# Ledger of designs, part 89: designed miniproteins, single chains

Each design is a single chain, and the fold is of that chain. pLDDT is the mean over its residues in the fold that is shown.

## One batch from the design tools (miniprotein)

Design m3280
Fold by ESMFold2-Fast:
Structure m3280 (fold): chain A 95 residues (1-95)
Amino acid sequence: SPLDQFERYSEQLLTIARKQLSDKDVSLLEYYVKRALELLRDPSRSPEEVVSWVLEQSLGEFLQGKGKVGGYLSQLATAIQNLVETGVVPPIPEI
Protein backbone atom coordinates (compact mmCIF):
# COMPACT_ATOMS: atom_id res chain seq x y z
CA SER A 1 0.00 0.00 0.00
CA PRO A 2 1.10 3.66 -0.30
CA LEU A 3 1.39 3.91 3.50
CA ASP A 4 3.59 0.76 3.61
CA GLN A 5 5.84 2.33 0.92
CA PHE A 6 6.11 5.51 3.01
CA GLU A 7 6.93 3.51 6.18
CA ARG A 8 9.76 1.68 4.33
CA TYR A 9 11.03 4.98 2.85
CA SER A 10 11.03 6.54 6.35
CA GLU A 11 13.05 3.60 7.77
CA GLN A 12 15.63 3.95 4.95
CA LEU A 13 15.83 7.72 5.52
CA LEU A 14 16.34 7.21 9.29
CA THR A 15 19.08 4.61 8.59
CA ILE A 16 20.98 7.22 6.51
CA ALA A 17 20.28 9.97 9.08
CA ARG A 18 21.78 7.85 11.90
CA LYS A 19 25.14 8.03 10.06
CA GLN A 20 24.96 11.83 9.55
CA LEU A 21 23.19 13.27 12.63
CA SER A 22 23.83 13.32 16.39
CA ASP A 23 21.77 10.91 18.54
CA LYS A 24 19.67 13.88 19.76
CA ASP A 25 18.90 15.03 16.19
CA VAL A 26 18.09 11.42 15.14
CA SER A 27 15.60 11.25 18.06
CA LEU A 28 14.06 14.55 16.89
CA LEU A 29 13.75 13.26 13.30
CA GLU A 30 12.25 9.95 14.59
CA TYR A 31 9.65 12.02 16.51
CA TYR A 32 8.71 13.93 13.31
CA VAL A 33 8.50 10.69 11.27
CA LYS A 34 6.26 9.08 13.93
CA ARG A 35 4.02 12.18 14.01
CA ALA A 36 3.79 12.32 10.18
CA LEU A 37 2.71 8.65 10.13
CA GLU A 38 0.07 9.34 12.83
CA LEU A 39 -1.26 12.29 10.80
CA LEU A 40 -1.33 10.21 7.56
CA ARG A 41 -3.41 7.56 9.42
CA ASP A 42 -5.85 10.24 10.69
CA PRO A 43 -8.93 10.23 8.38
CA SER A 44 -9.73 13.86 9.40
CA ARG A 45 -6.50 15.10 7.71
CA SER A 46 -5.62 15.25 4.02
CA PRO A 47 -2.13 14.14 2.87
CA GLU A 48 -1.65 17.74 1.62
CA GLU A 49 -2.12 18.99 5.23
CA VAL A 50 0.55 16.51 6.38
CA VAL A 51 2.97 17.76 3.66
CA SER A 52 2.35 21.37 4.80
CA TRP A 53 2.96 20.41 8.45
CA VAL A 54 6.26 18.60 7.63
CA LEU A 55 7.45 21.58 5.52
CA GLU A 56 6.61 23.92 8.43
CA GLN A 57 8.75 21.75 10.78
CA SER A 58 11.54 21.71 8.15
CA LEU A 59 11.57 25.54 8.01
CA GLY A 60 11.58 25.70 11.83
CA GLU A 61 14.64 23.44 12.05
CA PHE A 62 16.48 25.46 9.34
CA LEU A 63 15.77 28.67 11.31
CA GLN A 64 17.24 27.03 14.46
CA GLY A 65 20.49 26.23 12.57
CA LYS A 66 19.58 22.53 12.14
CA GLY A 67 19.83 22.49 8.35
CA LYS A 68 20.50 18.73 8.15
CA VAL A 69 17.33 17.89 10.14
CA GLY A 70 15.45 20.43 7.99
CA GLY A 71 16.89 18.77 4.85
CA TYR A 72 15.67 15.31 5.93
CA LEU A 73 12.22 16.76 6.70
CA SER A 74 12.09 18.38 3.23
CA GLN A 75 12.88 14.97 1.70
CA LEU A 76 10.13 13.37 3.83
CA ALA A 77 7.61 16.00 2.60
CA THR A 78 8.69 15.41 -1.03
CA ALA A 79 8.22 11.63 -0.54
CA ILE A 80 4.64 12.13 0.77
CA GLN A 81 3.85 14.54 -2.09
CA ASN A 82 5.21 12.12 -4.75
CA LEU A 83 3.31 9.21 -3.17
CA VAL A 84 0.02 11.21 -3.26
CA GLU A 85 0.57 12.38 -6.88
CA THR A 86 2.13 9.22 -8.45
CA GLY A 87 1.59 6.33 -5.99
CA VAL A 88 5.39 5.83 -5.77
CA VAL A 89 8.02 7.12 -3.33
CA PRO A 90 11.11 8.76 -4.94
CA PRO A 91 14.66 7.44 -4.35
CA ILE A 92 16.40 8.92 -1.29
CA PRO A 93 18.62 11.81 -2.48
CA GLU A 94 22.07 12.55 -1.03
CA ILE A 95 21.99 15.22 1.73
Scores: mean pLDDT 83

Design m3281
Fold by ESMFold2-Fast:
Structure m3281 (fold): chain A 63 residues (1-63)
Amino acid sequence: MEAIIEEAIELYKELLKAGYSKEVARQVALGLAEGRARAAGLSDEEIRELLERVEAEIDRIDE
């Protein structure tokens, strides 16, 4: 779980450095996190909690 969050946040930061908008970078990072979590066999509830944590970390970076 933690490794997926770290990967998603790093991707978000790299996309911003590459010139993507915050909206696009956020959606791509969330998509990565969901895809990784689903592939790892996480439950729908665990995926939801993971995505909420990724969203909160992105919001902290954006503020």
Scores: mean pLDDT 83

Design m3284
Fold by ESMFold2-Fast:
Structure m3284 (fold): chain A 65 residues (1-65)
Amino acid sequence: MTSRGEEIREKSKILRELIDQYLAGKMNEEEFKKALMTKLGISEEGANKVLDAIKNNEEVTVEIK
């Protein structure tokens, strides 16, 4: 049982920072996946799911904009 909220908050901050860097073009797709795996401890399949979700959401956001 982990400290609820604290761990989520820290991981969310790191994830948001990585997403922001990816969206700003500071990271390539492969670098972003590796950063998720190394910094957040996400599995390779998990990193693929995160990337897919971001691409789907990003396309919706970009198209709406």
Scores: mean pLDDT 67

Design m3286
Fold by ESMFold2-Fast:
Structure m3286 (fold): chain A 100 residues (1-100)
Amino acid sequence: SEEVELELTEADGTVYRGKGVLLLSTNPVTGRRVAIVQGVLEDGNGVVVVIPDLVDGEVNPATVHIYPAEDPNKTLVYEGEALVDRAAKKVTVRLTREVP
């Protein structure tokens, strides 16, 4: 696992920074690289980003789970986009749509 800096942008343009861990695996059915980022943002919210088909250095479709600091048993789920820059140890995430 790799330590990474997180930058998460909401649909309204609000930016949150944080720190996380990048985990890489392979989907055994498709053979595609899977990335999971687990971290905490500066507002105390927990975040899990799942990138089912990672292309490093490109914008990838992602699913984002937010665990609010005030209610950590609640999960908010978003569709988003994620860019992983392993050389810079940075993951940039943009939320696009909340999933009901």
Scores: mean pLDDT 87

Design m3287
Fold by ESMFold2-Fast:
Structure m3287 (fold): chain A 57 residues (1-57)
Amino acid sequence: SLVDRAIATLDTDGDGSLDAAAVARVRGFQEAQGLEPDGVVDAATREALARALRGEG
């Protein structure tokens, strides 16, 4: 899905772990969407990404 592809691009190393730069970008996105900026791609973060990709944010 577009959401899974967007999340994959945050993992620049492709090892399944987010590096510090990717975590910082996730935090920035979470803050922009009014979510807790913990840098963890949880269900709320995935839902916000899905809404943004569909133009519903």
Scores: mean pLDDT 69

Design m3288
Fold by ESMFold2-Fast:
Structure m3288 (fold): chain A 73 residues (1-73)
Amino acid sequence: MEIEEIKEEYLEAIKAVKTEEEKQRMLEALDGEIEAAKRLLEAAREEGREEEVKKLEELIKALEELKKELEKQ
């Protein structure tokens, strides 16, 4: 999945958040995806897969930015 598509999907979902319960669920989902991406990043680094490392670093950065936007609400 492309990073730009993931970012767009989460931005739309963040804009659709109407309740504190929905916000908490989305924060938990973002935290889970960030942790999963970090684990994949460590594996890619150990295997010397530079292109995958770059992709995962960009994904983690995008997810962290989305989390900050959601927290501002």
Scores: mean pLDDT 79

Design m3289
Fold by ESMFold2-Fast:
Structure m3289 (fold): chain A 68 residues (1-68)
Amino acid sequence: MEEEEKLKKLGELVSKLIDLMPEIYTNQKAIDEAKKIAEELKKIGDEATQRFADRVLKSIDEIKKKLE
């Protein structure tokens, strides 16, 4: 797989996640979608991307605890 294709896919996933982040405070479905995207970022991303995805997953977990 070409490096350019990986970067394009990574950018698309990050963009989608950023668009979903404001909605996760008010929309339970957005939480599930954001979690799915963060898990995909962990699979295809470098160490920096994995750390970012881990922090997103932690934030989602904390939000879920407040909603429960």
Scores: mean pLDDT 73

Design m3290
Fold by ESMFold2-Fast:
Structure m3290 (fold): chain A 85 residues (1-85)
Amino acid sequence: MKVTVELTFETEQKAKEAAEALKALARSFGVEAEVTVEGNKVIVEAELPSREMAEEFAKRARKIAELIGADEVTVELEEKEVELE
């Protein structure tokens, strides 16, 4: 399951801090994340083996963003490859 997290911060410094924290989060889930920083915006894409893991990743990513002070948080889960419960 693919998770895309888009974050907007007040400063580029906070965006870079968030990018590093989200890379560490992805490693803790045993996955590689593609992280792109464009000024004060961070885009993170990670592929997780289950919907449950993807939802947990999204929740933790959102909490990290809020702790760093994100102005906007958008989370998208690609449901094309997931089994419906």
Scores: mean pLDDT 78

Design m3291
Fold by ESMFold2-Fast:
Structure m3291 (fold): chain A 68 residues (1-68)
Amino acid sequence: AAAEAEAKREAEIAAQEAAARADIDAAAAGEPDPARAEEFRADSLKALELMVENTKAGKPKQGGNPYA
């Protein structure tokens, strides 16, 4: 059913977003310069947010730059 497909897609997006956020935090924690860590985290989270938004909207990657 369409509702089941939507729920599955939403769960997959949420799981990937959570995993990506954890990976970003782990990478940032490995950076000894807190300013660099913050910049990396901000840029990575912005890219992730755009990717999640485009995925939910059913738009291609070009609809939003994931590393904007």
Scores: mean pLDDT 72

Design m3292
Fold by ESMFold2-Fast:
Structure m3292 (fold): chain A 80 residues (1-80)
Amino acid sequence: KENLEKAIELFKQAIEYAKKGDVDKAIELMEQAARYADEAGHSELAAFILILTYLARQSKDPEEVKKAAEIGLKLLEEAL
């Protein structure tokens, strides 16, 4: 499960960057995490994460990006 573990690591990093107000870096990491989730065979979850990432990007709000990353992390951890 190396790809799913990488996705989880990237989401944890995205949350930290969002907390620092670095929206662009947080979104970049969330997009990378979605690709790893897709490679792990969780294509529907990856699609949902990309939708969350898109909405967070549209908000341009670090708090909304952080919330989206936290939701994505929870979903990935539940998939394990």
Scores: mean pLDDT 82

Design m3293
Fold by ESMFold2-Fast:
Structure m3293 (fold): chain A 70 residues (1-70)
Amino acid sequence: GLDEAIELLQKAGVAVATGRLDLAIEYLEKAKELGAPEEEIEKAIEAVRRGDRETALEHIQKAIKETEEK
């Protein structure tokens, strides 16, 4: 559910911050499957793939906020 999506987004943020970019992408994709905002998730994944951790964290935070509003 959406609570699980928020937990996965939080785990993705920790993975990005600790340099576990492979794990971050896995958590982001799972959160998207559970109904997290697709646009923000895709932007976060693209930033992770570029190694742009700051931008990835910004989009993860936006995804968390939008999921909480559902």
Scores: mean pLDDT 86

Design m3294
Fold by ESMFold2-Fast:
Order: sequence, then structure tokens, then C-alpha cells
Structure m3294 (fold): chain A 94 residues (1-94)
Amino acid sequence: SHMETLLLAFASEVQAFAKEVLETSDDPELQKLAEELIKLAREIVEAVRRRDFERAIELVERVLELLKKMSEIDPEKFTPYVELAEKVLEELRK
């Protein structure tokens, strides 16, 4: 499924990105948001495994909200990931 492939690729990218934030950032708020991103990425994978695509889309929306909060702290680093999440949601809602 195109939706399954897109969701799993997005979850993988979010998890990798969040791990990089934990390794490179000394900001405790960014670290907290990155830990929540890892949790949401795992929940997206689980929702896809259960074929609950409605839940997976809701979880992508939650990822977008966390990325928006991160972009308020460091817009140069996080704005591209906000744009990525918005594009993914647009594709998933087709």
C-alpha cells in the first residue's frame, strides 16, 4: 500500500531525526519534545501494523504539532521538518 509505505518511511525519518536531536541538543525542552516524537513514531508503526490508518494519520498530526513547537525554539533546524510533515499529511488525505 502507498499509504503504508509513506507512513512507515515518515515514522522512520521522525525517529532518526528525534534521535539526532537527543544526541546534539543540550536544550531540555527540545530533548523532551524529541522523546515524544520517538514515542509517536513507534505508535504510528503500531497503528500501520494494525491497519488503523485513521489512527496513524491522527498520530502524524500530533507529530506536526510537536515539530511546530520545536520550530519556535529553532526555526532554521525544524521548519523543514514541519514542511515535510505537512506534505505527508496532504498525501495521506488524498
Scores: mean pLDDT 88

Design m3295
Fold by ESMFold2-Fast:
Structure m3295 (fold): chain A 75 residues (1-75)
Amino acid sequence: SVEELIKKAEEALKKGDGKEAFEYAKKAALELPKEYIAQAIGAILRAIGMRLDGASDLEAAKFLLEEVKKILESL
């Protein structure tokens, strides 16, 4: 479920594993209902852009996870 993937991303963030956190946050975004797919893809692309602009994997993962949580809370 999206909630399980969010939990795994949060656990990876607590361990300081930004790469694992980013991958779980990305999977959570892609598991959102189909009506939110454009928002999910947009959030993923923005997070990738942050990494290309020099943000850490942890910073990008935190951003993406927060966007996923906002979408999920709006359901």
Scores: mean pLDDT 85

Design m3296
Fold by ESMFold2-Fast:
Structure m3296 (fold): chain A 61 residues (1-61)
Amino acid sequence: MLEELKKKLDEEYEKDPDTGVIQFDPSLLESEEERKEFIDYYKEKFNVGVIELPEGRPAPP
């Protein structure tokens, strides 16, 4: 699953490389180690910020 997510974000980045950050849903990754590796990979490869935005959770007031 980790490799599939990397490929998906690579495609999104190539489509719109001018975006300042890459957003992904952390619930798509099953382990904390995979999540950390995924974030580090994107920070190093594209030198961009990565934002974890879980779906279905309301923003705190």
Scores: mean pLDDT 62

Design m3297
Fold by ESMFold2-Fast:
Structure m3297 (fold): chain A 75 residues (1-75)
Amino acid sequence: SSEKVARFVGLVLGAIAALDEGDYETAIEILEQGKKEFPEVKELFDKAIEAVKNGDREKARQYLLEAMKKLDEKL
């Protein structure tokens, strides 16, 4: 539903905002919640969390954009 899409986009944008602010703890918490709500993109969120832990914001952002594309294709 459009409501689920809005929730997913909000989670991804929130994680990106936290990354841009350097708040890696908040970014990881948002992505862990996203994994629970959207198990179909769990693997991409796991990779994004690993990238955040390695300080690779660009790679984390890439995985989040891939997750957005993957969910859009399934709706």
Scores: mean pLDDT 84

Design m3298
Fold by ESMFold2-Fast:
Structure m3298 (fold): chain A 55 residues (1-55)
Amino acid sequence: EDAEKANEAGRKAGEAGLAGDEEAARKYGQMVGDYAGSAAGLTAYHEALRAGKEA
């Protein structure tokens, strides 16, 4: 259950990063952290921002 929620939040963070919405990427990264731990949330946020730079 929490893994599914973390996966969905991670997907949303990535989509927000690609759209250039850093605030939404941070919010969804925080949600990943809430379900999977703070290190995972921080990683999801940084990966979302990196994806936005590459797009």
Scores: mean pLDDT 75

Design m3299
Fold by ESMFold2-Fast:
Structure m3299 (fold): chain A 79 residues (1-79)
Amino acid sequence: LREEAERLLREGEETLRRAVELLLAGRYEEAIRLAEEAIELYRRARELAERAGDRELALEAEIGEGIARIVLGLARMLK
């Protein structure tokens, strides 16, 4: 569970980074898609971290999800 949560957190971080790159490049449709993907990865990471009792990992995933939602909102607004 913890190792799976850590893996999903890393995937979410990489996906969010790509979403931000696309947002800055004005590629809003692609940024929206990757931001939505990052939200789902962070949400799954948080659920697994909570089940594993890893509060720090769960908080990291929750913060990542929040940032991904902001990126999604910006991409939708600028589209």
Scores: mean pLDDT 89

Design m3300
Fold by ESMFold2-Fast:
Structure m3300 (fold): chain A 71 residues (1-71)
Amino acid sequence: MEKAVLEISLATARVLAQKGRYDEAAELLEWVAEKSTDPEVRELIRKAAEAFRQGKVDEALRYIDEAAKKL
């Protein structure tokens, strides 16, 4: 997955979360994680998706920020 596509996907997940669409944000992040080749970035994105599914929005956003910093 190209860096630009990953950055856009992470930004989109943040927007979905701002709208309270946590399951859609999680689904997008799960899809993005499967296409990521960097194991550290993939693991952070998976943790963000799991946090959104658990309603832990602050934790999910923190994992998204950590993933973005590794790009």
Scores: mean pLDDT 83

Design m3301
Fold by ESMFold2-Fast:
Structure m3301 (fold): chain A 66 residues (1-66)
Amino acid sequence: SREKEIEERIEELREKARNTEDPEERLRLAHEIARLVAEAEGEEALEDYKRLEEEIEEYRKKAKEK
């Protein structure tokens, strides 16, 4: 199903993020993951997505310092 496909893609992106040494690429992957989570689970996932967005924003600010 679509939801299962999205979950598999999220896991794939997480694995890529673990293996990525480039901070910008890691940030991009984190953004993609958050988007897919919101897309897969709809309204209920939006609150989890916002929590992830806060974490991504913090990481983004740290990346800009370099």
Scores: mean pLDDT 70

Design m3302
Fold by ESMFold2-Fast:
Structure m3302 (fold): chain A 80 residues (1-80)
Amino acid sequence: SMQDILSSSLSRLDQHLDQSLQRIQDWGRQTGDWDLSRQRSSQVYSVYNDGRIQILDLTQQGQDPSPVVDQTLRQMDSIV
């Protein structure tokens, strides 16, 4: 169902967000560059929020959000 696709897509985004933020926190701990860590976390949140809005819009229209999920995850990875 579209509800299952939406739930699965958002779950993938949420899991990747948590992993990305953890990696940024670990990097900040290792380097001591907390200002850059904060900046990167902000960028990851921005990408997450934009992707989430697009996924919601696509599923509301009955369209497959998978390409947007994959693109959003790749964009998060580019920041980390």
Scores: mean pLDDT 90

Design m3303
Fold by ESMFold2-Fast:
Structure m3303 (fold): chain A 80 residues (1-80)
Amino acid sequence: LEEQVQQNPSAEAFYNLGNAYFKQGKYSEAILAYNKAIELKPDFAEAYFNRGNAYKALGQYKEALEDYNKAIELKPDFKN
């Protein structure tokens, strides 16, 4: 499951699906899609960041903060 068989298109597709659900106000479905993106690509900082946004939209601020911290840890540019 490592190396080049990493499904970057599939992780990106779930990330985009999550964004589409988020725009529709389907925050729980967005979180599920972001979860799959992260499962396929555990270092996907932007998927953590946007999952945090979905948690925030649901009022789950603790989970949002944890995801934002993880995104910054993986990609420090988010805090800069």
Scores: mean pLDDT 80

Design m3304
Fold by ESMFold2-Fast:
Structure m3304 (fold): chain A 67 residues (1-67)
Amino acid sequence: SNLEKAKQLVLNAAKLLEMVGHGELAKKLRELAEKGDFEGALKLVEDAKASPLFIESVKEALKLVKE
């Protein structure tokens, strides 16, 4: 389903963030993905000024659940 694909995109972004030392941001991102709060996930990575790669991944997830 699009919801499961969206969750996986956000969880993959969280895993990469954890690997580069942003463990707290990764933890919050996983919590939001589990709740299905993809708008909150996007706001979180934008407010944290995450690299474009992470922001784009979360934007793609949000598109999947809005369509």
Scores: mean pLDDT 84

Design m3305
Fold by ESMFold2-Fast:
Structure m3305 (fold): chain A 77 residues (1-77)
Amino acid sequence: VIGYLSEAMKALKAGDIETAKKYLEKAKEEASKLPVLGDEIVEYVEKAIEALEAGDIEKALEYAQKAGLLAMQAQSL
């Protein structure tokens, strides 16, 4: 999950919308398999995808960062 979110954030900063969406979808897929915080991570990734589809790269990056923080917390459990 963390790796996919990192790649998505790099793509967002580069303006590569297609690559960013690809990695956000992969992050969502992996987050759905997590027993703890998975639902919360999925929610933020979905918000990031929605922001990206709306052309709001800044919001997409914000939500991806929040998902990444939750993914790090889940990994420590």
Scores: mean pLDDT 78

Design m3306
Fold by ESMFold2-Fast:
Structure m3306 (fold): chain A 85 residues (1-85)
Amino acid sequence: MKEKLEEAIELAKKAIEYAKKGKLEEAEKYIEEALEKLKEVDEFEGELTEGMARLIIGVYKVIGEEEEGLIKAAELVIEKAKELE
């Protein structure tokens, strides 16, 4: 359990790094991988976090702040993973 939460945190941290470098497609892939790890630990909390992350990404993309949206979504994944420890 803890190992998968640590993997989710590390994947989400990579997403933040790639987003800050302007590699938005790579950042989104790391967020998706991190969310998959959360679902393996807690399906309900993982699905809820995925819904919230997708909403954040979508809203920020519409307003032209795609990088910030990806960073916020990844930070949400990190917060949820730490909460589930």
Scores: mean pLDDT 86

Design m3307
Fold by ESMFold2-Fast:
Structure m3307 (fold): chain A 67 residues (1-67)
Amino acid sequence: SLEEDLEFRKRLAESDLSDEERGVAYLHAIEGLSQREIAEILKVSQATVSRRLRRAAKKLGISVEEL
């Protein structure tokens, strides 16, 4: 929902994520992009995106699937 998206954006801004972790979390959770699409946009491997998403999810206290 819009309210859930706004709250999630606030959590991303207030969390101790790195710029790289915040970027992949935003693209996945807010933009709805797959790990493959994020890797293509950022010019990195899918493994790199996966690791960054897992670190972001851990810092946010949620699973990668909930991102």
Scores: mean pLDDT 82

Design m3308
Fold by ESMFold2-Fast:
Structure m3308 (fold): chain A 60 residues (1-60)
Amino acid sequence: ILSVLAEAPRPLTARELAERLGVSQATVSRRLRRLVAAGQVAVRVDPRTGARLYDLNPSL
């Protein structure tokens, strides 16, 4: 997940991460929750679509 986010030119949804990694969206969502809690990944909501977008958090 972290390597895919590092390669991406923009924040990604859990669905896009699942497609790129070849795993279920449920698996990605579970891992993303842990990474956000650990401060390694930041989450924001796209105001246009309401989708949650994930990116690397360089601040921690």
Scores: mean pLDDT 74

Design m3309
Fold by ESMFold2-Fast:
Structure m3309 (fold): chain A 74 residues (1-74)
Amino acid sequence: APSKEDRGLRAGLGRLSPELLTGIRDGDEAAIEEARRKFVDAYVAEGVPEKRAEELAREFLARLTGGEEIEIAA
């Protein structure tokens, strides 16, 4: 089974609307903050500690806004 962190990431991605994903890619700070909250909630739901969930959410969103290509496996 994938780790709690991997499961939380997948769950968080599944909570993002297409509009929110577009906002993240465009560097919209409001969209990034909303996505951060959704990722933190998803990580915590999978049993990741809140402090670690916040760090993981920020790191992932920073990579997205930094223009890194992230392949989401289908």
Scores: mean pLDDT 75

Design m3310
Fold by ESMFold2-Fast:
Structure m3310 (fold): chain A 105 residues (1-105)
Amino acid sequence: SPIDEIIERGKALIDRAMREHPDLYAQASALPLEEALAQLPPDIRELVEETIRLAKELGHELLVRLIERLTQLLAVELVAENPDEALRQEIVNTIRQAHEVLRSL
């Protein structure tokens, strides 16, 4: 399903972050979701919040957990001394794609 494709893509990004940025990944895993959301630019925050809301309303619990983890990673990447711009862009693109898929259901 389109949702399963998004989940696999998001898992691949998490695995990449664990391999390439283990300290940053650990920091992200410890960051509360509310604090992560507060660190995002307003447009990205609104996108994330709407995506999580739609995923919850449609019962996609695995996708909810994935978007929450990607949001934590995005927040720490945004304030990192040497940010991985490609990883950041792929996280945002994955959340946008999830939003588009959820709106079509």
Scores: mean pLDDT 88

Design m3311
Fold by ESMFold2-Fast:
Structure m3311 (fold): chain A 92 residues (1-92)
Amino acid sequence: SAILEYDPEMDKVNEATLALVEALEAGDEAAAREATDRLVAALKAIKNPLRLEMATSMALMALTVVALSGGPAAALAREAADRIAAATNAAL
């Protein structure tokens, strides 16, 4: 029960995803790439395949919203999504 209430793996994924979205909205390419690196590292740390799949799907859904906005942020969001997909496919 305590493990379900305190989820450090999901917290790291959520934190990195929020940082990435914020960087993309700000047009900060360097911050977006750094946040993507942190998100990839957080996802790779997940040992349970079902949790990894759920966390990856949630992160990609957030990036899809940014990608649909158009402009420079959309290109960076697609780059981040491609890196996340490649990293999680290699972990599965």
Scores: mean pLDDT 77

Design m3312
Fold by ESMFold2-Fast:
Structure m3312 (fold): chain A 90 residues (1-90)
Amino acid sequence: SAQIDAVVAAFRDQSGNYYDRIVRVGRQRNDPVQTDQSVDQMSQMSNDFITTVSDMRNNGTPDDQVVTTMRQMSNTFTTQGNDLLNQMNS
């Protein structure tokens, strides 16, 4: 589905942006432990996103339900990413 492909592409761009920002802030603060933990958390969420989408499509879930789940997961990712960045900048 073109719609699903577009949402996946947008999510990958979003996850890459958060990765870059976390690494940059971590280097500025010289906090490798917090940087590694934040990267690991975001990577796990990114992997869960891709796995969930793949599993739903393989199970014949309708595209509308897949897109709804993707949007919910993307919103959770954004909230957690912003929270991690705010914690690192504090």
Scores: mean pLDDT 84

Design m3313
Fold by ESMFold2-Fast:
Structure m3313 (fold): chain A 68 residues (1-68)
Amino acid sequence: DRRAAMEELEAFLRSIPGVEVERVGEDELRARLDLPVTKQIGLVLRLIGDFPGFSVRLEGDELVVRAR
């Protein structure tokens, strides 16, 4: 369900060094990425593959993830 998926995604992002996660609402997470651009792109691709129920956007060094 969406709650469990959000908690799983938040836990995954918090496990990554250099990633600061903020829950903005029930269906939205934002993460500041203190990572090189190549690792930021790699993270976005991984999230698209592993969490297909979510919309993933990279805006500068901030990751915006929303439940569909």
Scores: mean pLDDT 80

Design m3314
Fold by ESMFold2-Fast:
Structure m3314 (fold): chain A 68 residues (1-68)
Amino acid sequence: SMEDIEELKKAVEKALKSLKEHGVSEEDLKEFERFAEELIKNADKLSLEEGLKKIEDKGVQLVIRSNE
């Protein structure tokens, strides 16, 4: 739904802010943005819960990578 897409977009914005605060590289931020665009394009094929979990999992992965 439109409401679910708005919720996913808010989660993406919050995650991007968090990634920037954690010092994630510009290259990895672009990777996250591409991931988020693809997720939103397929939002009609995912539950809101699945979308939010994918955003969270990707964010955590990039934070871990930035600390290596």
Scores: mean pLDDT 84

Design m3315
Fold by ESMFold2-Fast:
Structure m3315 (fold): chain A 78 residues (1-78)
Amino acid sequence: MDPRVLELESEASLLVMKAAVLKLTGDPSLRPEIKELLRRAAELYREAARLAAAAGDEETAARLESAARALEEEAERL
């Protein structure tokens, strides 16, 4: 696997965890920051998916694209 895929996935996961912590505060003023974190994480998962697909790892690419879509849908619902 391309080591950059792991780096991007790890960075995206950290952003998702940060968004989750902010959501636990229940503070509505943090909604724009939560949306930005989720969208950034989705962009990183999409980039990781492109690299995985280029390396021939279609299963990993599909998983990462699914994760990106889920985060985009969550951001839109906030």
Scores: mean pLDDT 85

Design m3316
Fold by ESMFold2-Fast:
Structure m3316 (fold): chain A 95 residues (1-95)
Amino acid sequence: LEDLRKAVEHLRKAAEAARKGDMETAIKHLQEALDHLNRAAGRASLDEQIELSVLIIAVSVTLVDLQKGRMTPEEAAEAAERIAKQVEDLIKRLE
């Protein structure tokens, strides 16, 4: 659960940085969120790994699209906030 909570923290920081136009900081926080989600997946049951894989893909796509200029800062912020809410919902289900 700690890795999932840290992923939420980094996703929200990525959204804040993106809204400020600080794309390098947004990218760093998306990468940190991805690292924490991968750690959580490594400790998860098989059923939980499927749900975590969807979230990992969502963060990875957001990161790549942002790095390649295929996503606006506002779109990146919205994506990060949406994924953060999905991770928070998963935490509630696991508690």
Scores: mean pLDDT 84

